Designed miniproteins, single chains, continued (4). Designs and how they scored, part 39

Each design is a single chain, and the fold is of that chain. pLDDT is the mean over its residues in the fold that is shown.

## One batch from the design tools (miniprotein)

Design m13330
Fold by ESMFold2-Fast:
Formats: sequence, C-alpha cells, structure tokens
Structure m13330 (fold): chain A 99 residues (1-99)
Amino acid sequence: SAWEILRENLDEETFKELEEAREKGWAEFYSKSLDILIELLKKGEPEEHILTIIKALIKIHVRMKYEELGVPAPPDEELEEYAEKTADTVLERLKDYVK
C-alpha cells in the first residue's frame, strides 16, 4: 500500500508526523506532505527516492479527497497510473520552492 511505501522510505519520526496530519484532515496532510518534500529536496536526497515518496503521497491525497466528498475512490490501477504521470510535474514545481 502507499502507507507501507512511506513507512519504508521515511524515518520513523517523519512517518508519525504524517499519520498525525492524516487524522487532522486533507488540508493538514497536504501541507505536511509539502513540508516533508521540500526538506528532502533541501537535503539533496536522490530525486528517484523523492519521486517514490511523491507517488505514494498522491495516492493517499486522492483517496482522502474522495473520502471527504463521499464519492468512491478510483481503482488502485488508475491511481497508480495517475501518480506515475503526475509525480514528475510535482517534483519540478517543488524545486521552485527551494530557491
């Protein structure tokens, strides 16, 4: 699952912060996700590692938004395809935040 990918790719403290943000809602989770990604970029973490994290976060964000709206989420395969196509664009936009 996307949460398992995050657990394997983030330190324990950062992962727990994301779990806490999840409980607070979509906006808080989104904000915390951006903070984490910006810090990883500032530290010079490999882009491939950051992309893996971005893909997992996108899948969680989309599911949370559908839950908030009370609408069934897209199938896992569709979410994976969407995350794969979107992650590079997200990474490029995030790079502007570290300038």
Scores: mean pLDDT 85

Design m13331
Fold by ESMFold2-Fast:
Structure m13331 (fold): chain A 56 residues (1-56)
Amino acid sequence: MTNEQRLDQLLAQLAKDPKNSTLVARLVAQVLVLSVIEGKTELAKEYLKQADEIMA
C-alpha cells in the first residue's frame, strides 16, 4: 500500500471523526513521510489542506 493510499484512508476516517487527535497525529506523520522521504512536498501540502477543511 502506498503512502498516498494510507493518507486517503486517514482522511476518510477523519471525515467520520473530525476531532480525533490521534487520527490528526497519524495523518501528520504520514504527510512528513510523503514530503521528507518521498520528496512530494506539494502533494503533502494538498493532503494537509484537505485535513484542515475536514476539521473546520
Scores: mean pLDDT 81

Design m13332
Fold by ESMFold2-Fast:
Structure m13332 (fold): chain A 70 residues (1-70)
Amino acid sequence: DSQAVVDEALAIAALPETEKIHYQGELEARARAEIEAKHGIEVAPVDAPFDITEEELRAIELMAEAVAKA
């Protein structure tokens, strides 16, 4: 459920900086999974480093922020 992901992202944002750094990686992974679920297209293989362009990575970051915001 998208709302559960948003609620979790907001909870992560409220954590101390050290914990927040750890959870930023998980937030990106969740945003990627949500993009895949919504569009039915895999963003990139998890084991393929930097198969995604910088612009596509920014899109994933924006999705993570949208998840945290909405």
Scores: mean pLDDT 58

Design m13333
Fold by ESMFold2-Fast:
Structure m13333 (fold): chain A 94 residues (1-94)
Amino acid sequence: MEEDLKEAEELVEKILKDENPDFETLSRALGVIRDLALSPDPEARKKAIELMEKLLKHPNPRVQQLALDLMEELSKSPDPEVQAEAKKLIEKYK
């Protein structure tokens, strides 16, 4: 859990400093964020949403699209809190 949080933060920070992040880094970051967003720990879920919002603000349209795709996936989550936050981010950044 703490290891996943640290990995997600480090991957997102790397992506934010790169104009053209490679697919492997993006895929890994989105995978860890997805795992955190589906975590039973509310702190991990909150962190996942914060990290996703940072990706949605990235100037690269490919990064924005992949982040939106994950938000659309999470908007179908059986967890009403995850669903609501994902829908909110989609509406704000779409």
Scores: mean pLDDT 79

Design m13334
Fold by ESMFold2-Fast:
Structure m13334 (fold): chain A 78 residues (1-78)
Amino acid sequence: KVEELGEKLVEIAVEIARLAHELRQAPDPSELQARYDELKKEAIRLAKELMDVASPEEKDRIFARVNAAATAALEALA
């Protein structure tokens, strides 16, 4: 269950990073901005659930994975 939440957070973080890149280049960002905002809300919701169920060690590992995945996605798009 905790690992499933972690995998969902990684997926959403990567999608947020990609949408942020598209937003910077989009001539009309309105639809992308709405999708970006919805994904950020979902990420916050999942992060809160993870905070409630995960051990300190699981939290550290999962947030490290989320950060690494988001950073790698941004670097690949640069």
Scores: mean pLDDT 78

Design m13335
Fold by ESMFold2-Fast:
Structure m13335 (fold): chain A 88 residues (1-88)
Amino acid sequence: LEALAAEAGRAYAAGDEARAAALNEQVLAEAAKIFPSLPDDEARVLLGRALLAAGRAVLPSLEGEEREDAEAFIARATARRAALEAKL
């Protein structure tokens, strides 16, 4: 899931709309198969990882302040997630 989400983000950043759409369909299909069988906490961790991977994949297509804001957001999200996982 995380790897597919990152690949979808990269395709989107590259402007390959057809590939991004196909990969997004794969991400949704895999999530639909996996999520019903996972406990809620594990599903949230997996989703969080996929979102961060997609965000990082888009990062090279951003410039200036948008990139700095995205980097700061990813850093904060990563730190908060590590703190939550430490409590699990």
Scores: mean pLDDT 67

Design m13336
Fold by ESMFold2-Fast:
Structure m13336 (fold): chain A 64 residues (1-64)
Amino acid sequence: MEEASRLVREAAELYKEAKTLEKKAQDIIDSGGDVETANKLIDEAKELQKRAEELFQRAEELML
């Protein structure tokens, strides 16, 4: 159960990082910067979001 709480906290932090990367990508696009760099940040943000969701699911299963 203690590990479940830690996983939930880590998932929340990953979700926050994902949002920060999405904002950075949007700023790059808005300023006419490198679209490939922006796309890489978006892809990393999506991976972090997916990992956060998987950690939330694992935490729930550990609590069962």
Scores: mean pLDDT 82

Design m13337
Fold by ESMFold2-Fast:
Structure m13337 (fold): chain A 90 residues (1-90)
Amino acid sequence: REKLREVRELEDRLADPSQIDTILPKLIEALKDPDPEVRTAAVRALASIANQQPEKVLPAIPVLEELLNDPDPRVRQHAKDVLDYLKEKL
């Protein structure tokens, strides 16, 4: 799917930390995608950002909290993992 490919390409670009500010808004948008695979990929990419610069993921917290009630259990689990990590680091 086009959006899933886009998110995967964004994740590859996270190898360069200077890209984080450019990529973050696109990942937050992907968290709201109707496809649970796209949402899962976006949460995993946000986890990569959180591991490098946890403060940069603060704008995504409200959407990640909504994903705790997502119909897909994989999306819920990954969102919980990121939020738990941020709680520990912030």
Scores: mean pLDDT 81

Design m13338
Fold by ESMFold2-Fast:
Structure m13338 (fold): chain A 72 residues (1-72)
Amino acid sequence: MPQSAVDAASDRLKKSGNYDLADQVKTDGTKAVKNGDNKKVADIVENSANELKKNGDNDGADKLFKMAQKIK
């Protein structure tokens, strides 16, 4: 589940045109997953959700918030 949330966050950010943040989320999120740092994974996913909401992707943001809450 944690890796799926990171992948979903990165993919949605790419769709919104935020390629630099998408690549950073994929790199940092995958490292956090490998380290078992679920709190950091949830924080990265929640920050991605906030960025999607600012860009008008409310559906994507809501999905990522739900995924982050399940990881915590």
Scores: mean pLDDT 83

Design m13339
Fold by ESMFold2-Fast:
Structure m13339 (fold): chain A 96 residues (1-96)
Amino acid sequence: MERIEELRRRLEEARRELEEARRKGEEIVKRGREEGERLIKEAEERDLPVEVQSGLRIRGVGVETEGWLEARRMIREAEERVRRLEEELRRAEEEA
C-alpha cells in the first residue's frame, strides 16, 4: 500500500521536526533566561531611579516567561503532529 509508505515517510519527517523543536525550544528558553538576567543586572548596576529599575526587572521576568511559553507551544505542536501521523499509520496498517 503506497499510502502506508507515504505515512511512514511523513512520520519520520515529523519525528525529526520534533527533535529539532526540542533543541530550538531549549535554545529559546536559554536565550530568554540570559536576556532576562541581563536586563535585571543592568538595572542593578546602573544608578537609575527606582521606577526605571522596577520596570526593567518586570520586563526581564516577562522575557524569560515568554521564551518558556514559546518553547512549550512549539514542542507541543510537534508532538501533536507525530501523534496524529502515528494514529493515521496505525489505522492504515489495520486496514491493509
Scores: mean pLDDT 77

Design m13340
Fold by ESMFold2-Fast:
Structure m13340 (fold): chain A 70 residues (1-70)
Amino acid sequence: DELRERLRRKVEEILRLSEQVEDQDLINRSIATVLEAEAAITFDAPDEELEEVLKRAEEVIRELRKQIEA
């Protein structure tokens, strides 16, 4: 439950940050990450998979923040 809640919050952050970015490649990568997270939640993925998706979401958030700062 806590891992799923954390992943949901990361998805919300990606969606908010992607609205501030005009780079289409980064927007597409953000969408792909959101879809991956939604699939993991929907298909009740094991904790190990949720943790891997969470790490990828954090990487995407970091890239989005760098783009906004540029």
Scores: mean pLDDT 83

Design m13341
Fold by ESMFold2-Fast:
Structure m13341 (fold): chain A 61 residues (1-61)
Amino acid sequence: MEQVVANMLAFLAADPRLAGEAARIAAKPTLEEQYRGLMRVAKEHPDAVAEAGAALESARS
């Protein structure tokens, strides 16, 4: 779970529209708060999260 959260935050930080949100979430002191932040971004920006997930899968190759 920690690796997935860190990787998703890194990909979201690369999107100029979401870089501020990603930085704010990464600054949260607990993994639970970071995960909740990611869930909120996924609801508000499902396309951006889907693109980040696809990029993560491509990087695994």
Scores: mean pLDDT 73

Design m13342
Fold by ESMFold2-Fast:
Structure m13342 (fold): chain A 62 residues (1-62)
Amino acid sequence: MTAELEVTVEVDGRPVTVTGTVEIEGDRVTITLPDDSPAARAAAERLRDALEEAGFEVTVRF
């Protein structure tokens, strides 16, 4: 299952919206982001921490 993912993060005091895709298979989540910019990395870290706390195994791809 693949879905669109949208996360707003703050980089240097500016809001930046990052759009990517998420694929879910059981308890495994793969997040694919369009680039490895600071905003994308911040979004990936935030999402990984939240999903791992919820019991998912998270993989991030740029």
Scores: mean pLDDT 77

Design m13343
Fold by ESMFold2-Fast:
Structure m13343 (fold): chain A 69 residues (1-69)
Amino acid sequence: GKQAKLRNAALDALSKAPDAPTARMAVLMALKEQEAPQELIQKLDLALKEIEDTADKAQLEAVVKAVLS
């Protein structure tokens, strides 16, 4: 469904990013490009901000999978 498409786009963007800060921005941009609901983008942005100071890309991937499940 549409949610699976959003999840795949987000995970693809994350995998191509060189570091965690770039991965966060890439994921949010991918969701905007796929016309994701603003509420979903805000929910993911807040979840990623909570871990941004300590997270590596693997931790960001886990959060993306949890939020976009």
Scores: mean pLDDT 78

Design m13344
Fold by ESMFold2-Fast:
Structure m13344 (fold): chain A 86 residues (1-86)
Amino acid sequence: MTPEELRRARLLGLRQAILALRLGKLAGADPAEIERAEALLPALAAEAGVSLATVERLRAEVEALDEEEIAELAAELRAEAAALAA
């Protein structure tokens, strides 16, 4: 894996975690599970080389999406993950 592929994989991991957090909230997941998921975001942000302000922006962007847009984003992130794994 190149340094560029590693950076993309780390950013993808952060974006997937943010989407999973949003999907969990929409599905009515246990608040303690949501809190544990949120607690992972600062470490994922540090690994991806992004600021907490960037995490907050990404969260706000995902929270503004409707159900159809969330499904499209989920498909897009899955396709990116498959491409990086190949």
Scores: mean pLDDT 82

Design m13345
Fold by ESMFold2-Fast:
Order: C-alpha cells, then sequence, then structure tokens
Structure m13345 (fold): chain A 85 residues (1-85)
C-alpha cells in the first residue's frame, strides 16, 4: 500500500544520509573531526529510530526521525563548507 511504499522510501533515504555523512566526515579537517563524529553519532541514533518506526509500520515516527537525520546532515555539510573558507 501507499504507507509501505513511503516507509521503504524513508529507509532508503535514511541509509543514503548515513553514507553521505560518513563520506563528509572523512573530508573534515582534524580540528573539526570530533564535532563531525558527534554529528555522525546523532545521525546513526536517528537512523535507529527510522528502523524502529519501519518495523512498527509507524510512518509519522519514521518521517520525524528522517527529519532529524536531514538536519544533522545539513549541520555537517555546513561545517565542511565553513572549514574550506
Amino acid sequence: GKEIAELVGIVLRAMGIVLDAEALLKKLPAEKKAEGEELLKKIKEAYKEVVKAFKKGDLEEARKALEKMEEYLKKLKKMLEEAKA
């Protein structure tokens, strides 16, 4: 059904965010690695929330967890851009 398709899409996007975050962390300068590692930890914790919501079929909980992951990824991207300035 529609909700199952949306849940699958959320999980796929969440996996992509983890991979993107790990790749971005490798590009951070040494001075920012600790801050980046803390953001990656928060992304992985929110990913666990996405997986739990998926297992429960809870679309709203999955969307909220994905929003958290996207905000942490945005912060990590901003950190990398500011480090290149």
Scores: mean pLDDT 87

Design m13346
Fold by ESMFold2-Fast:
Structure m13346 (fold): chain A 87 residues (1-87)
Amino acid sequence: MLPDFPDSGIGRVLRKAREIAERLARRGEVGAKESVSATTRRADGTVDTGEAEVEATEDKAVLRGRLTHEHGEERHEVELSFEVPLP
């Protein structure tokens, strides 16, 4: 089963990726790519990292991301991909 990541890592990256997709769509930049990332570090050594790439096409934006959770010697990494329809 996929691990659950903190909202700050997932939600922030996904929100920024969507904003980028909508901006690229408004500019008509078909084939344009832009990346967004966010990292949260805690005092106990926990590190959560979210990365996403947005590519605009004529009818949709493709979001591709990686989420990493590290705590001590434990590391979990998940790749995700989904499409956002353009308005």
Scores: mean pLDDT 68

Design m13347
Fold by ESMFold2-Fast:
Structure m13347 (fold): chain A 88 residues (1-88)
Amino acid sequence: SEAAALEAGEALAALPEAERAAVLAALREGLAAGRAAATDAEAARALLRGAEAARRILEATGTPAGRRGAAALGELLAEGRREIERLE
């Protein structure tokens, strides 16, 4: 959802630099794997794996901002998984 995407972005902006770098590294890994994928479904799954890794990093911060970001990203992940199921 638009609200979940905005909340995830705000949470990322509120993180300390090291945690923000780790979240962005996880997302970049997913994006790189997605670009290398042979199919759209494989690309989508690679992006979801990167986003799930980012969600776990956000949860691990133990901060209110990290928890809000993890919850928002979890909502986006659930939406993405449903869309992939629709394509298969």
Scores: mean pLDDT 80

Design m13348
Fold by ESMFold2-Fast:
Structure m13348 (fold): chain A 95 residues (1-95)
Amino acid sequence: MEEEARELAKKAMEAIVEGDLERALELVERLLELAEELFEKGDYASAAITYSAVVLLAEKLIEAGDERAKPLLERAEAKLEEARKKVVEEKKKKE
C-alpha cells in the first residue's frame, strides 16, 4: 500500500506539472480512497502520511486553477487531523 500511495502521488504531481488537471484530480481521488482504506484498517500512521500527500496535491491543483480540488482538500485536512489524533492515542496505549 505505501508503494501504491507513492506511485499515485508521483503520477498526480506529474499530471499537474503537465497541465492534465483532469488526470491529476482522478489520481488524487484514488489516493484519498487509499488513505481512507488505511484508516479503516487501523493503519493510522500510513493513513496520516497518505492524507498529507492528498492535502499537498489538492493545494497544488487549486493553485493550478482546478477549484474542484477544494472539497478534496477539506476532507483530507479533516481526516488528517483525525488520523494524527489516533496515532497519538495508539502511541500512548503502547507506551
Scores: mean pLDDT 82

Design m13349
Fold by ESMFold2-Fast:
Structure m13349 (fold): chain A 68 residues (1-68)
Amino acid sequence: SAIDEALAAIAADPDDEAAWVALMEAYVRAGRVEMALYVGEQRRLHFAAHGREPGPEFLALTERIRAA
């Protein structure tokens, strides 16, 4: 599944932002919007704790999901 593929990519490289975006999109496609938002919030908090900011694609997707 797309969720399993995204999780495998994240397991290989936890800093691969494209894999985190893919995981959120996969959850939305599966009708699990709350899980997509949860993943987005956890990733945002992880970046904040390490003094980093998520990239523009991640931020744009998070905003799009929240606006829907």
Scores: mean pLDDT 79

Design m13350
Fold by ESMFold2-Fast:
Structure m13350 (fold): chain A 77 residues (1-77)
Amino acid sequence: MSLGEKLEEAARAGDLAAIEALLASVTEEDLQTLDSNGKTLVEIAKALIELLRMLDRDDLADFIEALLRERFPQYFP
């Protein structure tokens, strides 16, 4: 399972601890790595944030975005 798939699964479960632990382990190299579908973790994370906002889960979207923006502001301005 890719990091993007793990992130989507943790977000679907509303597991903030799992999201935080997963994102804390992410490297810049992981952000640039293509998954089995040819998508980067950056693309997956941005799509997930948009989906969560559409589902009125701004709490999860803000949490994920804040963690990624803190560590990788160049990809999440």
Scores: mean pLDDT 78

Design m13351
Fold by ESMFold2-Fast:
Structure m13351 (fold): chain A 83 residues (1-83)
Amino acid sequence: PAPEAVTLSTVSADLADGQALGVTSAADGTVTLSDLETGAVVATTTASTPVAGTGFVVVRDGALSGVITDGERTALVSGTVVR
């Protein structure tokens, strides 16, 4: 079963406030953040709880917040961004 919440390790990327990113997570804990329009990878990080799923996050005041789903459950995603 998917966890209720997933925390991402700190992301080092030049991301704008209000920017939305696609999230792809793997069962090994690898997380890929991608541009929603182009599909280009903008950052990679790791999840505190490994789960295979897809979703999105939004950048706000140096924080990431969003959701991922494995098709059965939706988990809340949180993290931080540094330049």
Scores: mean pLDDT 78

Design m13352
Fold by ESMFold2-Fast:
Structure m13352 (fold): chain A 98 residues (1-98)
Amino acid sequence: DKVEEVVEKIIRIAEEEGFDLSHSKELLKTQLEILIENLKKGRIGENPLLEKIKKEHPKAYAIAEEAARIIEEEFGVEVPEDAVAFIATLIVLAEKKA
């Protein structure tokens, strides 16, 4: 499962930055499957939390930027800043459940 491989890479990157996402693997997989399908269809809108997430969660945003590059490479899609902010929000939510 290509999405599962991407999730495992994201979990490792997050762990290096002090975020434990291991308890949220299924959540991350499900949400990234939905995101990737929306990216393929060009169905990504503006994220009203973009500026707030960059300011308040810069480490999560940096991990999300690395995750976005992996997604772009593996699926051949473009990941805009609005989608990066969504991934960063998932990382913040996943970390608090670990």
Scores: mean pLDDT 83

Design m13353
Fold by ESMFold2-Fast:
Structure m13353 (fold): chain A 104 residues (1-104)
Amino acid sequence: SPELEELRERVRRITELLRQAEQYVQQGDLETALQKVEEALRLAREMAERYPDDKALQNLRRVLEERLKKMKENPDDIKLLRREIIFMEAAATVLLMLIYERLK
């Protein structure tokens, strides 16, 4: 369906933004890393609002909100930032795989 294709593209963009955030943390650009995670959360919120009955999408928004809050409370902790971004990327990747399963 066109809606499922749009959802796939948006979740793929979230995974791309989270990968970019991890690269920026590795480079020591922690401010840009946080900005990339905030962009990913904005997209997740927009999708969660569009699909209020999609529990997996609601869960992704909640995970990104909780993890970003922890990152903002510890903005200079490189090990924590990397761990939180990896966790968010795993959550987004699981959702992307579920969307691909529905497209088969």
Scores: mean pLDDT 86

Design m13354
Fold by ESMFold2-Fast:
Structure m13354 (fold): chain A 101 residues (1-101)
Amino acid sequence: MKEELAELLIKALKGDQEATDKVEELLKDYSPKEIAEIYDLAAELAKDDKEISLRLIIGALVARLTVSLEEAKKAVEEWEPEWPELKEYWEKLLEDMKKLE
């Protein structure tokens, strides 16, 4: 179920249009929290491809942000990327978003 979606998501990010269309259709039935879990699973499966894995982790962060700022902040706090500047960018972004009505 979620593992098959995670594999399709990896293919979609690699430029497979059929996988992109199928992922878009299937994700409609999932909550933002479940979508974040699918992205996290895909990132783990794609961990040998640093670029694809990073893009999937960012997708999970975006999905968590649609749940709440608190969920996104927690995920960023626990995240240890190869580039610390990327974590600092997300920390600043979430703090700035907290100031918006």
Scores: mean pLDDT 78

Design m13355
Fold by ESMFold2-Fast:
Structure m13355 (fold): chain A 99 residues (1-99)
Amino acid sequence: MVRVSGTTAKRLSATTAQVTGTVSGAAGPVNLSGAIASPDGRELSGVGEGVVVAPGGTGTSTADLTGAGPDDQLAALAGGEDGSVAVGEGIPVTDLPDA
C-alpha cells in the first residue's frame, strides 16, 4: 500500500507555490502529485508525475502549483498500481514560508 511519508511546501510568488512529496510503501510505478485542496477538502486539483519506487525505497516529486487561493490547502497525493491512494497532510496556503 502506497503512503505519503513527507510533504513540504513553500511560496514562490503571489500566485505560485511549490509542493514536494515523498512516497513509500510501494514497489514500482507510483503517480505522485502536488494538489490544491479547497478549504473543506471537497475539491482537489493536482499536477504531478510518475515516479518509480524500489522495494523498501522512497520516491520524491516536486510540483509548482498555480491558482491556490488564500483559504486553500496544499497536499501531496499518491496513487499506486494496486489502486491504493494516499494523501499527505494539508499545508494551509496562509502558513507557507516564503522562498
Scores: mean pLDDT 72

Design m13356
Fold by ESMFold2-Fast:
Structure m13356 (fold): chain A 72 residues (1-72)
Amino acid sequence: SSLVQKLKEQVEKNLEEAKKIEDENRKKIYLEATKGVFDIRLFVLLKTGEISEEEARELREYIEKKVEEALA
C-alpha cells in the first residue's frame, strides 16, 4: 500500500540521519530508539485498521533488517 511505502521512506530518512552520527555508541542508541518509535507507530496503525497484520509484519521485518545493516 502507499502507506507502507511512505513508512519505508521515513525509516530510510531516519537511517540516513543515523549515518551522520560519528560516535558508534550514540549511533547504536539512536537506532534502538528508532525501532521503538516505529513499534509504537505500527501498533497504533494496526489497532486503527489503517494497516493489516501482514503489512505490520512486513514493515517490522524491514525495520529490523535495515537497523541490523546499519549496525554492521
Scores: mean pLDDT 85

Design m13357
Fold by ESMFold2-Fast:
Structure m13357 (fold): chain A 81 residues (1-81)
Amino acid sequence: MEKVEELKKRAIEALKQGNFDEAYKLARELRDLGDYETANEILSKLPKELQLKEIDKAIEEARKRGDFVRVHILELEKKSL
């Protein structure tokens, strides 16, 4: 619980500072912890092009790990953009 709140604060500060790479990374960590609402709010404030780039990167990393369930989830997320 405390970890989720810490990540939320860090992600909001990253957005305020224009650090979109950090904000995207923190939003993904929030999703992995089950906080989809805050993660989606942060992602909606990021440039679409950056979101697509980072999702593609995450898909490739998941494929390298053999995590095809994660690949499928990320591909659905990419289609929703």
Scores: mean pLDDT 77

Design m13358
Fold by ESMFold2-Fast:
Structure m13358 (fold): chain A 85 residues (1-85)
Amino acid sequence: RQQLLEQIGDLVDQLMSLASQLPKPDQGQVNIYLGLILDNLDNPEKAIELIDDMIEFVQNSSAPPDLKQQMISLLQQLKQLVQQM
């Protein structure tokens, strides 16, 4: 319940921090995805679809491999929390 929302907020903050290390065009797209995910937490199926789309976007980005792995790991954790809502 409330604890899940707090954990989701913490993961989003971590993702935004990592996204600041991406090229500027990719930063904008990541922020759009995170905003849409937060707006759709009342519809977990849609939020999960958006998380999967964001994982694919990060995988296809020009970011360093270590940064991609960190972001994908956090997105997978976010997906698990959203599935519990």
Scores: mean pLDDT 84

Design m13359
Fold by ESMFold2-Fast:
Structure m13359 (fold): chain A 74 residues (1-74)
Amino acid sequence: SEIKELERKTAQAASARDIAGVGLETAEMLAKRRLELGGSEEEAQKNVDDARESYEKAEELYRELEEKYKQLKE
């Protein structure tokens, strides 16, 4: 059914968001360490920005699917 398919997609999107969140935390930790070792601040910032964009896209998809799933249950 449409509602079961949307529930499955929402669960998958939640998992993808969580993975992207871990990726962002990892990028932030690596950026901090690179700066401590005299690395490029510009390269460190780009890596964090790229990871943040991935996380924001994953969170947006999850939110859209969750809201649609909630509306179908109402």
Scores: mean pLDDT 84

Design m13360
Fold by ESMFold2-Fast:
Structure m13360 (fold): chain A 58 residues (1-58)
Amino acid sequence: DVEEAHKRGGIVGVNGAKTRAEHAGRTVTDEELKEYHEKGHKAGEENAKLFQQQQEQQ
């Protein structure tokens, strides 16, 4: 579902930013968290739409 993928994308984006910052030995900024949260939402929605189209095929 697009809504679930939207939420999941945001969470994944934020967690990814934190993990990358930790591996780089730096502190993640609020600006980075916000940006990755937004990008994650968009990616999640796009992936959900593609999955819905694929589910029509077997």
Scores: mean pLDDT 72

Design m13361
Fold by ESMFold2-Fast:
Structure m13361 (fold): chain A 99 residues (1-99)
Amino acid sequence: SEYRENIKNAAKLLGISLPEELIEELAREVERLKEYAYKGDVDGAKQAGLRMADLLSPLPVDDAIGLLGAATYPLRGLTGESLRAAIYGISAALNKLLS
């Protein structure tokens, strides 16, 4: 998926080595966020965001934020209620990583 490639490219640019399993799990949660966003499901989107934060929490905060941004970048193409739900999911992830 494009999410997997974005995560891999971001990890390479940050100079970090991520296990392939973690890349796949993170990409899977982005796909889940997208599915919830298409439904306008804000609570589902937030749940996916929190799972992404859990996966990234072992990393330095700047690296975690960079990877989250790269992974979710294609979701910026969403509109209306779908974009709103995606933003709430990403915001939930950011708030957890910064706390």
Scores: mean pLDDT 86

Design m13362
Fold by ESMFold2-Fast:
Structure m13362 (fold): chain A 93 residues (1-93)
Amino acid sequence: MTKEELEKLAETVEEEIKKQLKELEELLKKKGLSEEEIKEAEERARKTNLSEEELLARLREAAENERELADVYELALLLARLGLEKVKKAAEE
């Protein structure tokens, strides 16, 4: 894979992640998640620095324990950020 192909892949992944996050936000709003809860989840995600292992552990716990919709959205934002950082780093090298 060329550097140019990796940069194009990173852009495509970023666009797809943004689209999926927007669709998830709309789905969770339909399930009763408030605008304030979405904003709070976004703020928590922005301030949170979890390792990949810690993120995957929280995702597994959320799947087992019927977590609140805001927690699911926060985890989705954190996973999306981690994925984007990995793809962008690969494209820069």
Scores: mean pLDDT 72

Design m13363
Fold by ESMFold2-Fast:
Structure m13363 (fold): chain A 59 residues (1-59)
Amino acid sequence: NEALKTLQENAQRYAALLAEHLGVPATATVTQIDDTHAKVTLTVGDEVHEVTVDLTKAQ
C-alpha cells in the first residue's frame, strides 16, 4: 500500500527530526486500522502520542 509506505516514511522522518531537535529518543510506528485509516503512534522520550490518519488524504 503506497499510502501506508508514504505515511511510514513521513512519520519516521518526523520522529528523527524531533529526536534531533529535543535531544530525546523518538520513534514512530504506523498501524493500519482499516483500508482507509491508519494509526500513528509517536513516542518522544516518555511521551506517547497517537493520531489517526486518513490514508486517502496521505498523498
Scores: mean pLDDT 78

Design m13364
Fold by ESMFold2-Fast:
Structure m13364 (fold): chain A 67 residues (1-67)
Amino acid sequence: SLPDAIAEAITDALEKARAEGRSTATVEKEVPLDPEENKVLIVKVTVTIGADGRATVSVEVEEKPLE
C-alpha cells in the first residue's frame, strides 16, 4: 500500500543516512497500481537529520504509466 511504501522509504532513508554517516539521504519505492490501469506510483522520500538527532522528512509521490 502507499502508506506502507512511505513508511518503508522513511525507514530506509534514515538507515541509509546513518550507515553512510550523512545528515541526508533519498530513497525511492515503487507501488504497483491495479494491472488493468497499467500504472505505478513512485514514492520519493528525502530525510535530513539535524545535530540534535531530529529528522525532517519530505515525501513526493508521482504517478507513471507502466512501459
Scores: mean pLDDT 77

